# Ledger of designs, part 10: designed miniproteins, single chains, continued (2)

Each design is a single chain, and the fold is of that chain. pLDDT is the mean over its residues in the fold that is shown.

## One batch from the design tools (miniprotein)

Design m4312
Fold by ESMFold2-Fast:
Structure m4312 (fold): chain A 58 residues (1-58)
Amino acid sequence: SMDDRVQDLLARLERQREALRREALEQGLSSEQIDLLNDVHEGMGEIMQSVLDHERQA
């Protein structure tokens, strides 16, 4: 289903977020900068979920 596909994409986004966090730590970014990167990834997931919710309401 569409929901299953989005859940898979969200899981992939989460794995990418974890990989990016490790890379940022290796590059010596501050915890504050790493938190901002996490917020960006969370925002992308929320946008994807909002698109699905909009389609259900239509």
Scores: mean pLDDT 73

Design m4313
Fold by ESMFold2-Fast:
Structure m4313 (fold): chain A 86 residues (1-86)
Amino acid sequence: MEAELLSAEFSRGPSGRMSVTVTVKAVKGDGTIFLLSKESGEVLVSGFIKQGETLTLTAEDVPPGPVAIYAVDPDRVTEIATFEAP
């Protein structure tokens, strides 16, 4: 699939830890969007998206360091973006 990052926002969550909210648009095809901490290798949050849809995902208690967004379908895994969690 082809997906585009529309926005990424960091905020302090209810626990006092960092949260990230990302909005992704599926430009072509259907698949799953994954938010992954590159430092730990842990999947923070995931969600299914259909072509033409916009999906908003929020991950709470995000560790500091690089966070990657992946678009996954049966044919491929694509990194959409990587950003630094404060």
Scores: mean pLDDT 81

Design m4314
Fold by ESMFold2-Fast:
Structure m4314 (fold): chain A 108 residues (1-108)
Amino acid sequence: AVDPAEAIADVAESLAETFRKAAEYARQGNYEEASKIAEKVADTARLMAETARAAGLPDEVIEYLRKAAEYAQKGADYARQGNGVLASDYFEKAAEYARKAAELARKA
């Protein structure tokens, strides 16, 4: 019932959905919710990258999870500055990297 690769893939997919929600909040001008959600989920993505490394998953999965966290942090910073366009673009990039991490983890 516990395949580390499948568990990481499921979490990464959930992260991607949450980053898309953060992008929607940023587009609506709700910068406080966008930054709050993105920061929390970026922390989770970093934890998942460390878990993936400990589980022996491919370096590319780890790198994509780290990139998702980095782009989410940049998005949160732009949201705090009131720049919803750049915030949403970075959150969508974070979602794309999280989705790619999920796809690769399932193939590992």
Scores: mean pLDDT 87

Design m4315
Fold by ESMFold2-Fast:
Structure m4315 (fold): chain A 108 residues (1-108)
Amino acid sequence: LEEAARALVAAARAGDEEAYAAALERLRPHLIQLAREKGYSREEILLELAEASKARAQGKPLSSVDFKIPEVRLLALMEERRFKEALELAKEIGAPEALIRALEELAK
């Protein structure tokens, strides 16, 4: 997690879209696990990830998706580089400290 969070900040600062996407993909399983620990089922998580994929395929912004799972919404906010909104949500859901620190750096 800490490695992926640092990679996300480095990629964003460098303007490296490929490295940013790779770092975000490395963070994805950690946020999915957090959602599962909070009681969301694998089926519920997969349905919201599928809705996000459908929105991308249709050229719609991820903000058009009514995400009910905060961890999936956090992934969508980070993908769209809405760092201030992502930071507030990460603090609200008790995301790992390393991710909160990375988002604080990116929200400045």
Scores: mean pLDDT 84

Design m4316
Fold by ESMFold2-Fast:
Structure m4316 (fold): chain A 78 residues (1-78)
Amino acid sequence: EREEVEKKIEEGEELARKALELIEKDPEEGMAMANHAVSSYEGLAKESKDEELREKALEAAEETRRKAEEMKKRVEEE
């Protein structure tokens, strides 16, 4: 079910993008959404037998976590 995993990664990317935008307007809800995206990526990595998809999901999780933390700090300055 590689196609299903790829679609879920794309859905996670959309969720992460929306989460980062939401952090600027509502940091609590944005961070919750970002954490959900990270958890979704980590779940995909755990369940995927495709090493490339697993690595892609883990990289997406780490990138999302890092960007969310940076956005939260930026918003807290204001």
Scores: mean pLDDT 79

Design m4317
Fold by ESMFold2-Fast:
Structure m4317 (fold): chain A 68 residues (1-68)
Amino acid sequence: SLAQEITRVVSEGLDNRLSPEEIRQRLQEVVDRHLRATGLEDDEEKRAQMEEMVRNVTLGVSTHVKRS
């Protein structure tokens, strides 16, 4: 699922000591790939929902890295 792939990318990025920006870029690639694979590339509502998810996850990563 998309949620599992996002979780994997975040976990892998943190394990490899990637910056929040690098993790965000990888998450954006996951979202773009998912939208393409599901035929939702032109779905503005779904794209906005996915972008909000990436933004929230990236903020969480930034907070975690600074405190870890």
Scores: mean pLDDT 74

Design m4318
Fold by ESMFold2-Fast:
Structure m4318 (fold): chain A 110 residues (1-110)
Amino acid sequence: SEVEEVSLYSAMKLSLIGSEVNARLLARADPEHREALEETAEYFRKAAEDPEKVREYLVKAAEHLREVISPEEAKKLEEMAREAKDYRKALDTANAMSGALEREYRRVLA
């Protein structure tokens, strides 16, 4: 329904904003990966501003995250991003990327 799609759209935008914040926090904590993380954050920002291109921007975010997270997690996120052509899949992908960034942030602070 339209109501369901609008709700998914709003949830997706909030998730993308959270992912951008997490990427920028990690960029400050992990100087070795700062460039890749700042690029990742910019693609989350672009995805939130232009949701019609969300899949393209999530694919780009996943490519930069490959430099930061484990190879196994990077492959999973890249697969999710390629399939993120609807708001539900884009939301799931953004949440997964946000979780990966949060786990790395906890690791570098330990």
Scores: mean pLDDT 87

Design m4319
Fold by ESMFold2-Fast:
Structure m4319 (fold): chain A 57 residues (1-57)
Amino acid sequence: MTVKVESVEELEALRGKKAKKITDENGNLIAENVDLSDPEARALILAHGLPVFIELE
């Protein structure tokens, strides 16, 4: 299942979930196989900018 994340609050709501794949709105790969509870992974997503598309495991 792929979810569009448009805000920091939506990203926080996904804590405890694992992402199989994260892409930007142009389809560029940001990260794969990351835990969305990981502060480093969330900081990486925010550094790339929103919106992002997250494929959940």
Scores: mean pLDDT 83

Design m4320
Fold by ESMFold2-Fast:
Structure m4320 (fold): chain A 87 residues (1-87)
Amino acid sequence: MTRQDKVVEVTERMGEELLKRGGDEELVRKAIEAARAGDIETAQQYLNEAVLSMAARLLGVEVETVREWIREGRTEELERAILEALR
Protein backbone atom coordinates (compact mmCIF):
# COMPACT_ATOMS: atom_id res chain seq x y z
CA MET A 1 0.00 0.00 0.00
CA THR A 2 2.54 2.66 1.13
CA ARG A 3 5.04 1.59 -1.57
CA GLN A 4 2.44 1.94 -4.35
CA ASP A 5 1.37 5.33 -2.94
CA LYS A 6 5.01 6.50 -3.09
CA VAL A 7 5.41 5.27 -6.69
CA VAL A 8 2.30 7.22 -7.74
CA GLU A 9 3.52 10.37 -5.93
CA VAL A 10 7.01 10.11 -7.48
CA THR A 11 5.52 9.51 -10.96
CA GLU A 12 3.26 12.58 -10.60
CA ARG A 13 6.18 14.77 -9.45
CA MET A 14 8.50 13.51 -12.20
CA GLY A 15 5.74 14.08 -14.76
CA GLU A 16 5.20 17.67 -13.57
CA GLU A 17 8.94 18.39 -13.86
CA LEU A 18 9.01 16.88 -17.38
CA LEU A 19 6.04 19.05 -18.42
CA LYS A 20 7.87 22.17 -17.15
CA ARG A 21 10.77 21.20 -19.45
CA GLY A 22 8.59 20.61 -22.53
CA GLY A 23 7.95 16.89 -22.10
CA ASP A 24 5.03 15.25 -23.93
CA GLU A 25 1.81 15.90 -21.97
CA GLU A 26 0.00 12.78 -23.26
CA LEU A 27 2.89 10.44 -22.36
CA VAL A 28 3.12 11.96 -18.86
CA ARG A 29 -0.65 11.56 -18.40
CA LYS A 30 -0.51 7.89 -19.49
CA ALA A 31 2.41 7.22 -17.12
CA ILE A 32 0.47 8.65 -14.16
CA GLU A 33 -2.65 6.64 -15.08
CA ALA A 34 -0.60 3.42 -15.32
CA ALA A 35 1.04 4.11 -11.93
CA ARG A 36 -2.37 4.69 -10.33
CA ALA A 37 -3.56 1.37 -11.81
CA GLY A 38 -0.55 -0.37 -10.20
CA ASP A 39 1.08 -1.07 -13.58
CA ILE A 40 4.56 0.14 -12.62
CA GLU A 41 6.24 -1.36 -15.73
CA THR A 42 3.91 0.51 -18.12
CA ALA A 43 4.28 3.70 -16.05
CA GLN A 44 8.10 3.45 -16.38
CA GLN A 45 7.81 2.89 -20.15
CA TYR A 46 5.67 6.03 -20.61
CA LEU A 47 7.97 8.11 -18.37
CA ASN A 48 10.99 6.92 -20.38
CA GLU A 49 9.22 7.90 -23.63
CA ALA A 50 8.40 11.34 -22.15
CA VAL A 51 12.09 11.83 -21.20
CA LEU A 52 13.17 10.79 -24.72
CA SER A 53 10.62 13.18 -26.25
CA MET A 54 11.94 16.04 -24.09
CA ALA A 55 15.57 15.24 -25.00
CA ALA A 56 14.69 15.10 -28.73
CA ARG A 57 13.01 18.53 -28.55
CA LEU A 58 15.95 20.05 -26.64
CA LEU A 59 18.46 18.67 -29.18
CA GLY A 60 16.32 19.36 -32.27
CA VAL A 61 16.36 15.71 -33.39
CA GLU A 62 13.79 12.94 -33.78
CA VAL A 63 12.88 10.72 -30.79
CA GLU A 64 14.10 7.70 -32.80
CA THR A 65 17.58 9.28 -33.05
CA VAL A 66 17.74 9.55 -29.24
CA ARG A 67 16.63 5.89 -28.93
CA GLU A 68 19.35 4.82 -31.39
CA TRP A 69 22.02 6.67 -29.37
CA ILE A 70 20.88 4.86 -26.22
CA ARG A 71 20.80 1.46 -28.00
CA GLU A 72 24.36 2.08 -29.30
CA GLY A 73 25.59 2.88 -25.77
CA ARG A 74 26.14 6.57 -26.56
CA THR A 75 24.47 7.62 -23.30
CA GLU A 76 27.47 9.77 -22.25
CA GLU A 77 27.34 11.67 -25.58
CA LEU A 78 23.57 12.12 -25.20
CA GLU A 79 23.96 13.38 -21.59
CA ARG A 80 26.65 15.87 -22.68
CA ALA A 81 24.46 17.18 -25.53
CA ILE A 82 21.46 17.63 -23.19
CA LEU A 83 23.58 19.44 -20.58
CA GLU A 84 25.00 21.77 -23.26
CA ALA A 85 21.46 22.50 -24.56
CA LEU A 86 20.26 23.32 -21.02
CA ARG A 87 23.44 25.26 -20.10
Scores: mean pLDDT 76

Design m4321
Fold by ESMFold2-Fast:
Structure m4321 (fold): chain A 92 residues (1-92)
Amino acid sequence: SKMEEILELVDEVIDLLQEMELKAEEEKEDIKVLMDLGSQILHLSVAKLLNDPEMFKSAAESLIKTAEELPEKYKEEAEKLKELAEKIIELA
């Protein structure tokens, strides 16, 4: 089902964001980077709890904006996040 596909993509995004948060903490990045990553994890986790396609779409749109603001060193991860977010938007 489309919902199962959305949930799989959301889980992949959360996993990637958590890996990035650990790396950002280890590299002592600006608190803004940690807050931005944490906020997206929270937003997606709430969307998952509500299981609403409109909430997944909203969370994915927010994720794209956050990915565009990430430091250049996270460019590859940011591009992957945007790709996954675009797939969530298409399915929702």
Scores: mean pLDDT 86

Design m4322
Fold by ESMFold2-Fast:
Structure m4322 (fold): chain A 69 residues (1-69)
Amino acid sequence: MKQITREDLINFLKTLDPNKKYTAEEIAKMIGEKFNLDEVTTRVIEHELRKLVGEEATPQEIIDALESL
């Protein structure tokens, strides 16, 4: 994801409800809309999120997974 930095993703995730579980598809769609990404790039983000945290996660769980990389 060269068009979006890890810091950009973390900052975006911090704007979401920290107590709500989001699906990888929901988060990928929101990122795609915010950063004007094409469908292919959005699907890549969805796949990477599923690999990190599975199908559903809170924003904090995703941030923690990204911080561990």
Scores: mean pLDDT 78

Design m4323
Fold by ESMFold2-Fast:
Structure m4323 (fold): chain A 81 residues (1-81)
Amino acid sequence: MLERGLELFRRLAEHARRQGRLELAARIEELRELFEKNKDDPYVRLGTLYQAAVLARELGAEDLAAEIDEVIDELQQELLS
């Protein structure tokens, strides 16, 4: 989960940089750091993933948004188990 989440943030930030959306790339990197620092807080991590999914859709990165939604679903299922 952690490595998959971090890789999705990395790919999303790279996608933003390729589009010249440097401010969004910086915001995505901030969300990645928050996700990594809060390994023991699934609710904070879930919140960063929801924001990443919104940013992925804003960037038109529908495939990345779908992958982020899958990680959100997996994390939610862990919390309900």
Scores: mean pLDDT 84

Design m4324
Fold by ESMFold2-Fast:
Structure m4324 (fold): chain A 75 residues (1-75)
Amino acid sequence: HMEEVAREARRAIETLKKIIELIKKGYVPDLEAVKQLIERAREVAQKPREAGLTSLADELEKAINELEEAIKKKQ
């Protein structure tokens, strides 16, 4: 159970970081798809915090916030 939560969180973090990098390089994202991804990532973020994986939860929340800021700048 804990390993699955950690694996999901790490995958979410990697996905968000990849999208953030693409946006910073000038990629124009599908804003609706990105909003859906942020909602799913927020759901995933709750699990590692409840499991006591605070570092992963903090890193995931940071990535979510960074992605939200990136899309605001690319309107």
Scores: mean pLDDT 79

Design m4325
Fold by ESMFold2-Fast:
Structure m4325 (fold): chain A 75 residues (1-75)
Amino acid sequence: HMEELERKIEEVKELAEKYGLPEDDIQTLLRALEAGVPFEEVKKAIEYLKKRQEGKLPSDEEAEAYLRVRDAARA
């Protein structure tokens, strides 16, 4: 369980750095993952943030995932 969480943390960091996400966004993603947000939801939030940086319109599902990630990170 702990080893799998550590692997997910590394994958999130790699994707966020690859897409050039701001440090604040990376920290939000990591806090949400540690708070128990499913990895699939965190990946959708990464796609949301990537598309916003590229000036593309995110899907409703990606936007909902980001809101869930943000709220979990702040709880």
Scores: mean pLDDT 81

Design m4326
Fold by ESMFold2-Fast:
Structure m4326 (fold): chain A 76 residues (1-76)
Amino acid sequence: MTREQLEEMLAKMPELEAILRREGEEVGDERLRALAEETLARIRAVLEEGLANGTAPAEVEARLRAIYAEAAREVA
């Protein structure tokens, strides 16, 4: 993943948050919705911190993968 791709992901976060809000209302699963919202918040924080601090894209990608792995375990 490149720095440019990380910047694009951060720029699209508000759109993803809006989609999540709409889908959460349709599904009606509050636990799944809360987990998704928490996961998106963690992703946003990692992207913002990584871009602000000049963290290597590979390190940011590794942190994002860890967040996805944790979320996957929570739904199991």
Scores: mean pLDDT 75

Design m4327
Fold by ESMFold2-Fast:
Structure m4327 (fold): chain A 61 residues (1-61)
Amino acid sequence: SLTDQAQQLVDEYQRRFAELREQMARADPETQERLSAELLAFQGEVQDQLDALHAQQDAQS
């Protein structure tokens, strides 16, 4: 189902966010700033994909 796809997407991105945060904790300040920007970009991608899945669910109603 689309709900299951949304949950799997969230779970995968949460794992990737955790890995990225671990890298940031061990990184130098310049790398940490770059990784922070990457994290913000990933959050945007997740939101866009979830919005698309919600729109698809609404269209099937």
Scores: mean pLDDT 78

Design m4328
Fold by ESMFold2-Fast:
Structure m4328 (fold): chain A 92 residues (1-92)
Amino acid sequence: SVEEEIRRLVREFLEELLARYADWPAGLLEAIRGALSIAEEYLLAGKPEEGRELLDDMFAELKRRFPEHAAALDEVRERMLELIRRLEELRK
């Protein structure tokens, strides 16, 4: 199903991201995991714009809390937005 494919792609993305940034603070990685989980639920509900707005707000807060990671967080945010664009294509 499309829902199963979306959940699979989100899990694979998160697993790769957590492996790539394993040296980041645990609190930062948990916040990123939470952000992606909520964005996934918005996508499954057919509300991708709300998911994008949530990611924007959460990454702004993460850069405030972890300013030393701001540049890398911008890169992660862009990769998550690209994932959302790809997942939307699966729902069309």
Scores: mean pLDDT 83

Design m4329
Fold by ESMFold2-Fast:
Structure m4329 (fold): chain A 87 residues (1-87)
Amino acid sequence: SAEEEQKLLASLEQLLSDLPEEIRQLMLEIWKASSLTPDQIVELANVALSSEDKLAALKEKIEEMVKEGRITEEQAQKALEVLKSLE
């Protein structure tokens, strides 16, 4: 529901509030496209912060999450499309 989406967005914005603006905006776009959980988005943000090649690291993490059964292939495809649009 829209109310649940607003609560998730507020929680996600709070979790991402200490991050650089560019990473925060990227994480919000991935969340909007893929409907990953806030915890999964925080994991992606941490990977981006710790990696010299942020896009490559995010792609690898998304693929790993699919392999682990933590996200669907459809969620991964939508997240990867966001990353591809930034290349």
Scores: mean pLDDT 81

Design m4330
Fold by ESMFold2-Fast:
Structure m4330 (fold): chain A 108 residues (1-108)
Amino acid sequence: GVNEIISRLIGSILRVIGTIYDLEREKDAKKAKQKAIDTLKAVIDTLKDILSKTTDPDLKKAIQDAIDKLEKLLKKLEANKDATIEEAIEVLKEALKILMELLSKVKK
């Protein structure tokens, strides 16, 4: 139901926030990049699972659009061989905005 989707989206939002706080204390750019990639992949997997269990066409469209945006962020970060800690944080902040926008659409 909608409440389960909301709960799982909040869980993904909290995970992203947690990783941002971890990255603000990170000194190794390669570790920061990998943590951001792992967080994005986990969030995308969660959204794909939610999508597979969603029947409402408008919610399916909103979830798919969020997945597409997050996958673009993931590909950009993976392609950036010299990604800085700050760039990894900015990617996660963009992911957070995407998730918060999706949450607002689910809470009609």
Scores: mean pLDDT 90

Design m4331
Fold by ESMFold2-Fast:
Structure m4331 (fold): chain A 55 residues (1-55)
Amino acid sequence: GSMLSDEELARAGEQLGRATGLSAEEAAARLKHLMDERGLSGSQAGALLLHEHGG
C-alpha cells in the first residue's frame, strides 16, 4: 500500500480521531497498523477504521 509521511499520518490521525472518538495518536497508530499489516492504502485503512468505530 501507499506509505504516509509522519506529518500526513499525524494529520490523518487527528481527523480520524475526531470522527471515531479515538485520540489522534491512537487513530494514527491504528491507521499505520492496518496499512502495514494488511497492505492497505491510507484511504482504505481510514475507511475501515471509520467503519469499525461507526464514523
Scores: mean pLDDT 77

Design m4332
Fold by ESMFold2-Fast:
Structure m4332 (fold): chain A 100 residues (1-100)
Amino acid sequence: EKYKEMALKEAEGFEGTAEAIGEFNKEKGEEIKEKARKKAEELKKKIEESSEEEQKKLNREVIFLESSLGMALILGSSYKLAHKEEGEKLGGEKALEVLE
């Protein structure tokens, strides 16, 4: 029960972080948002269909994925302040790598 709720909330966080990256990266924004939405739907379905032990594993996987995507957002945002085009490209490329 607890792990299912935690994993679903982390999947929502993952979706939100990807949405923020998508808004930040105009060129690849729609692709990032679409891939994130599909990935979140896939993760939520797996969580719903999984046993308690599998839900615990999925919760850890989603947390790792969310953290990785969050790092892409931080990297892109930080670089955009100094080098706008490079930051947008780097953040978008790293987000797409995480979403693959």
Scores: mean pLDDT 70

Design m4333
Fold by ESMFold2-Fast:
Structure m4333 (fold): chain A 92 residues (1-92)
Amino acid sequence: SAQEQAQQNLEQAQQLLEQSKKLAEELKKKDPKTGEKAEKIYKAAEETFNTMLQQAQESKDPSQQSLLLQKGKDHLEKTLKEIEELKKKTEE
């Protein structure tokens, strides 16, 4: 159902946020400059996702809730990839 899909998208989005946060913290420990950049990327993505989560919560349509949370998840997947690319450039 759309409601089950919305819940799955939310859980995946939360996992992606946790992964991005941990990676940014790890980078900050090894390279403070790169870690600060990663933290800014993470915080911006978290704010964007929180806005989408609020819009989904205010929606009365389960299909719209699912779509908004899927867009949020997709954005967070791109965010994690950006932070992973920063890590790859720092590893030497």
Scores: mean pLDDT 85

Design m4334
Fold by ESMFold2-Fast:
Structure m4334 (fold): chain A 85 residues (1-85)
Amino acid sequence: SGKAKKYFDLAKEYLEKAKKLYEEALKGDTSKLEEAYEYALQSQRYAMEAYRLSPDPKEQEEILKLLTEAGILQGRASRLLKQVS
């Protein structure tokens, strides 16, 4: 559906932003680490909404792949946050 696509597009956008912020944090700007975490978390929220609204099993598979990637990034950001707090 159009709503599922909109949420999936938002999930992709937020994941790309999270990846960029995480890369900047790894280069020494630890202030970007909290932002990377929040964008990865929001990407997962959008992906869950896309999954709930999608009637297509193939779309659901692609959404789950993104959800997995965003979850891994969120977990990595969370672990590094604990080391710098």
Scores: mean pLDDT 88

Design m4335
Fold by ESMFold2-Fast:
Structure m4335 (fold): chain A 107 residues (1-107)
Amino acid sequence: DEPLTDEEVERLKKALLEAIPEMSEERAETLALRVQRRKGYLTPDDLVWAYDPNKEFSEKEKEELLEKVEKALKKEGLELEEQSERPSFLSHLPSDEPVYKIVKVSS
């Protein structure tokens, strides 16, 4: 898996801030860099942390956040692909947590 380029990290950061205006720029940057280090992998719990780490989110609220982020990513030429298998370096995440990969929209 190829890591996100610095340009794709900036696009991800912009998408996060557009989708979740309550998210601080510092948290959006931290999450985007974390996703880059994870070779593009993202979970709904990553979004919850970046939005408000002290808030308990329902499954519906997590789904709504993910939908907003997916829509904003598409504007930046990126998309979320749900992964059927979890990479080994993410084995520490809850087994019921869906894993997504940020990919560039192919023309």
Scores: mean pLDDT 77

Design m4336
Fold by ESMFold2-Fast:
Structure m4336 (fold): chain A 65 residues (1-65)
Amino acid sequence: SQADLQEQEDLVLDAFMEEGGWSREEVRERMINDPEGLAERFPEAVRRVEEALAARRRERAAARA
């Protein structure tokens, strides 16, 4: 579960870093202090994160079935 949470955090950070060109620390700070502003500024990063998380959920559901 902790590894899963870390992978999800990495996914989010990587998406915003790639789209915004910001450092990992800058993205983390904005996620804590201004998550709405981050999402508003980088809607494509939000979309990519949502798609990646949905794909991971589908994979886990298939593995359990």
Scores: mean pLDDT 77

Design m4337
Fold by ESMFold2-Fast:
Structure m4337 (fold): chain A 100 residues (1-100)
Amino acid sequence: MKELIEELIKEARELLDNVDTLSKEQIKAHLRRLLEKARELYEKAKDGPKSIQDRLKYIIDLLEKALEFVDKETDYNRIKELVKATLQEIISLLEEILKE
């Protein structure tokens, strides 16, 4: 589980660092990949501590909401700002899980 969390943090940071160079469709593709990995983590954590499950569920909710926003939004600057804020929150939550 630790290795999957570290991989998800790495991929979220890579997206955060490159979001200004990516198209809307590329951002959506990266967010979908992060969501798939977050769901895999949640499934593996289902028999573990509730605090970890609740944080992973919140991360999934954040990613689903970000994808819906990106799909409906036409202002590229608003897309980038929301995606950056969402990724920073997700990275923070994942790092908190690792520090337990």
Scores: mean pLDDT 87

Design m4338
Fold by ESMFold2-Fast:
Structure m4338 (fold): chain A 88 residues (1-88)
Amino acid sequence: MLREGLREGAKVAKEALKRDPEEVAREAAAETTSSAEEVRAGAEKTAAALREAARKARELGDEESAEAFEKAAEYTLEVGRLVAELLE
């Protein structure tokens, strides 16, 4: 169950990485009611959770899923930064 959940999460992460971060940020900024500070905090929290998922994937020997989660964490921080800049 845990390994299957991590693999499914990694597939979702890989799909998200196909989009341009600036386009995603513009879309998110248009829909959000959060402050720039709340967006940054949310992005950091999500990135930390994704990095924890990457660590667990590596412990299970799933390097492919671990790489996907780490890239998703970096992508999340970049989108969050761009959204916060658009809200300032």
Scores: mean pLDDT 79

Design m4339
Fold by ESMFold2-Fast:
Structure m4339 (fold): chain A 92 residues (1-92)
Amino acid sequence: TEETVEEILRTAERNARAILEAETELEREIAFAFGLMTVAVGKITGERTGSEEIYRAAAEGAELIARAAEEAGDLESAEVLREIARELEAKA
């Protein structure tokens, strides 16, 4: 589980950075989509394995991406990701 936790968080960090570094609206939307995919894969893996640590990693990843979205001015995407983070933490 430790390797999976590290991979989820590292990938979420890359997605968050991509959102912040996006020069166009399309690039930002693509980065958000990859961020959502990372969180979704984390959730599915947590469910499949029953791992609380993986659910927590997915929640932390969602919060990282939410902060990047908020900083980029996308408050709607930030709120969606924070809601997902809260749901994932409840399963941990």
Scores: mean pLDDT 86

Design m4340
Fold by ESMFold2-Fast:
Structure m4340 (fold): chain A 82 residues (1-82)
Amino acid sequence: SNLERALELLREALEALERGDLKRAVELAREAADLAFSSGTIEARIAAALAYQAAHFAEQGNVELARELLEEAIRLLEEMLA
């Protein structure tokens, strides 16, 4: 499903962020956000908003806040898919 793919992409974004590959983290987080947003549920749209914000802060070099937002988006999608 789009949500399962979004979750996988968010996990890849977090790994990229931890490696210092900010460009890749931004690309993956935005792709995940687009997929989550397309699902149309309120919870998925919240996860999408968190992922878009994570990408924004990663672009600004705020790695700590980007990580926190990615982890929250991942948690939300994991709960939805449980």
Scores: mean pLDDT 89

Design m4341
Fold by ESMFold2-Fast:
Structure m4341 (fold): chain A 100 residues (1-100)
Amino acid sequence: SALERALEALRRALELAERHPELAWLVPLLRGVIELLEEARASEDKLEALILLGVAQVALASAKVSVLHDKSVSPELQKEMVELLDEALEAISEAEEALE
């Protein structure tokens, strides 16, 4: 499912952040977003799931901007992390469409 693809992309992003000290600040944010998506997946209420997905999207969009402006992160590592965050954002959008 789209939500499982989002979770997989975020788990890969978390592993990347845990391997690189310059991305350590992202670890609690990525863990929080994973928890929001797991709650959305478990929710039997479509409106609750949509709200949780929306909060996750805002958090990930903010994280992406922060990574792109972090001068301590190499351009190659920025690209790798941003690609994972973009994959998660696309999959969350697909999950939202499936709930409509």
Scores: mean pLDDT 87

Design m4342
Fold by ESMFold2-Fast:
Structure m4342 (fold): chain A 68 residues (1-68)
Amino acid sequence: MPVLRATFDSLETVEAGLRAMAATPGVRVLDAHLDEETKTLTIRAADERSAELAKEALEAAGGKVEFV
């Protein structure tokens, strides 16, 4: 199952990223972990399509996203 790491400049942009992902149809997330100190979200997607959609939503919110 694909895992994404998204790094943000602020907790406000982390929240924007989470809202964008939640508003995107077809995104299925199995697990999401926020490290507040590094402003990094680690997201485990249910499938490849969910991972691609989550990446697009998080990048649109200003996140720097990589697959891990």
Scores: mean pLDDT 83

Design m4343
Fold by ESMFold2-Fast:
Structure m4343 (fold): chain A 76 residues (1-76)
Amino acid sequence: MAEARERGREAGRRAVEMAERLAKEKGLEYAIEELERLVEEARALLPGVTDPEERAAAEEALRVVEEHIRRMREEL
C-alpha cells in the first residue's frame, strides 16, 4: 500500500513537471485544460480499478495533479 501511494505520488509529480513545461511553451490556460482532461478521463476509469494498490496509486496521482491544477488556476 505505501509503495503504491509512493508510485502514485511519483506519477503525479511527473505529470506536474510535464504541465509546467507545457505552460511555459503554450501558456497556463492550455496546460490547465490538458490536465483537466486527463483528470476527467482518470476519474471515469477509477470505479473500474478493483486492485487496492492500483487504486491507491491512482487516487494519490489524481490528488497531486488536482492540487497543482488549483495552484495554476490561482495564477490565471
Scores: mean pLDDT 80

Design m4344
Fold by ESMFold2-Fast:
Structure m4344 (fold): chain A 114 residues (1-114)
Amino acid sequence: SSSIEQLQQLLNDLGLPKDTQEKLLKAYQSLPPEKQVVLKGSITALLIYKQEHPEEDISLLEELLLLEVEALKIDDPEVLQKIDSLRKKFLATSDPEEKKQILKEAKEILEKAS
């Protein structure tokens, strides 16, 4: 299958809203190949995470992924490192309120970088 077909399947399996799937697909197609690999890797990791945590609120995973896309668009190595560190903290915690706080911190970093 093409990388686009593989990405569409991953997004469907993750259970994201169709509007978000379309935004992510367009973002993926607009990124250079090295960033496409990073985004596909992040989506794959979130799919594995969701399969291990089926009760996880998909809206939190959706928000995390959209923030990762914005970081890739900004193309600042310091921003990318900060967002990657927050992603690792997000995936390591079981507390929904801590996850929401991590997402808020990520948004503030991206807003200041824009």
Scores: mean pLDDT 85

Design m4345
Fold by ESMFold2-Fast:
Structure m4345 (fold): chain A 63 residues (1-63)
Amino acid sequence: NSQIEKKEQTREEALQGSEIMEEQAKEYEKQGDYLMAQVMKLVSGGSRTLAEHIEKQIEKLKA
């Protein structure tokens, strides 16, 4: 099912983006920029939430 394959690809990309943003948050914390670190953590959280929503859609398509 091409819809499932496409969603799985987008989910992987969202998870990778989340990991990159987490690393940027750590870098900002090292620089003492705690506000920007928090912003990066929020962006990372948004990407994880997107991946979770995509996973839910994949499960619905399989049902």
Scores: mean pLDDT 82

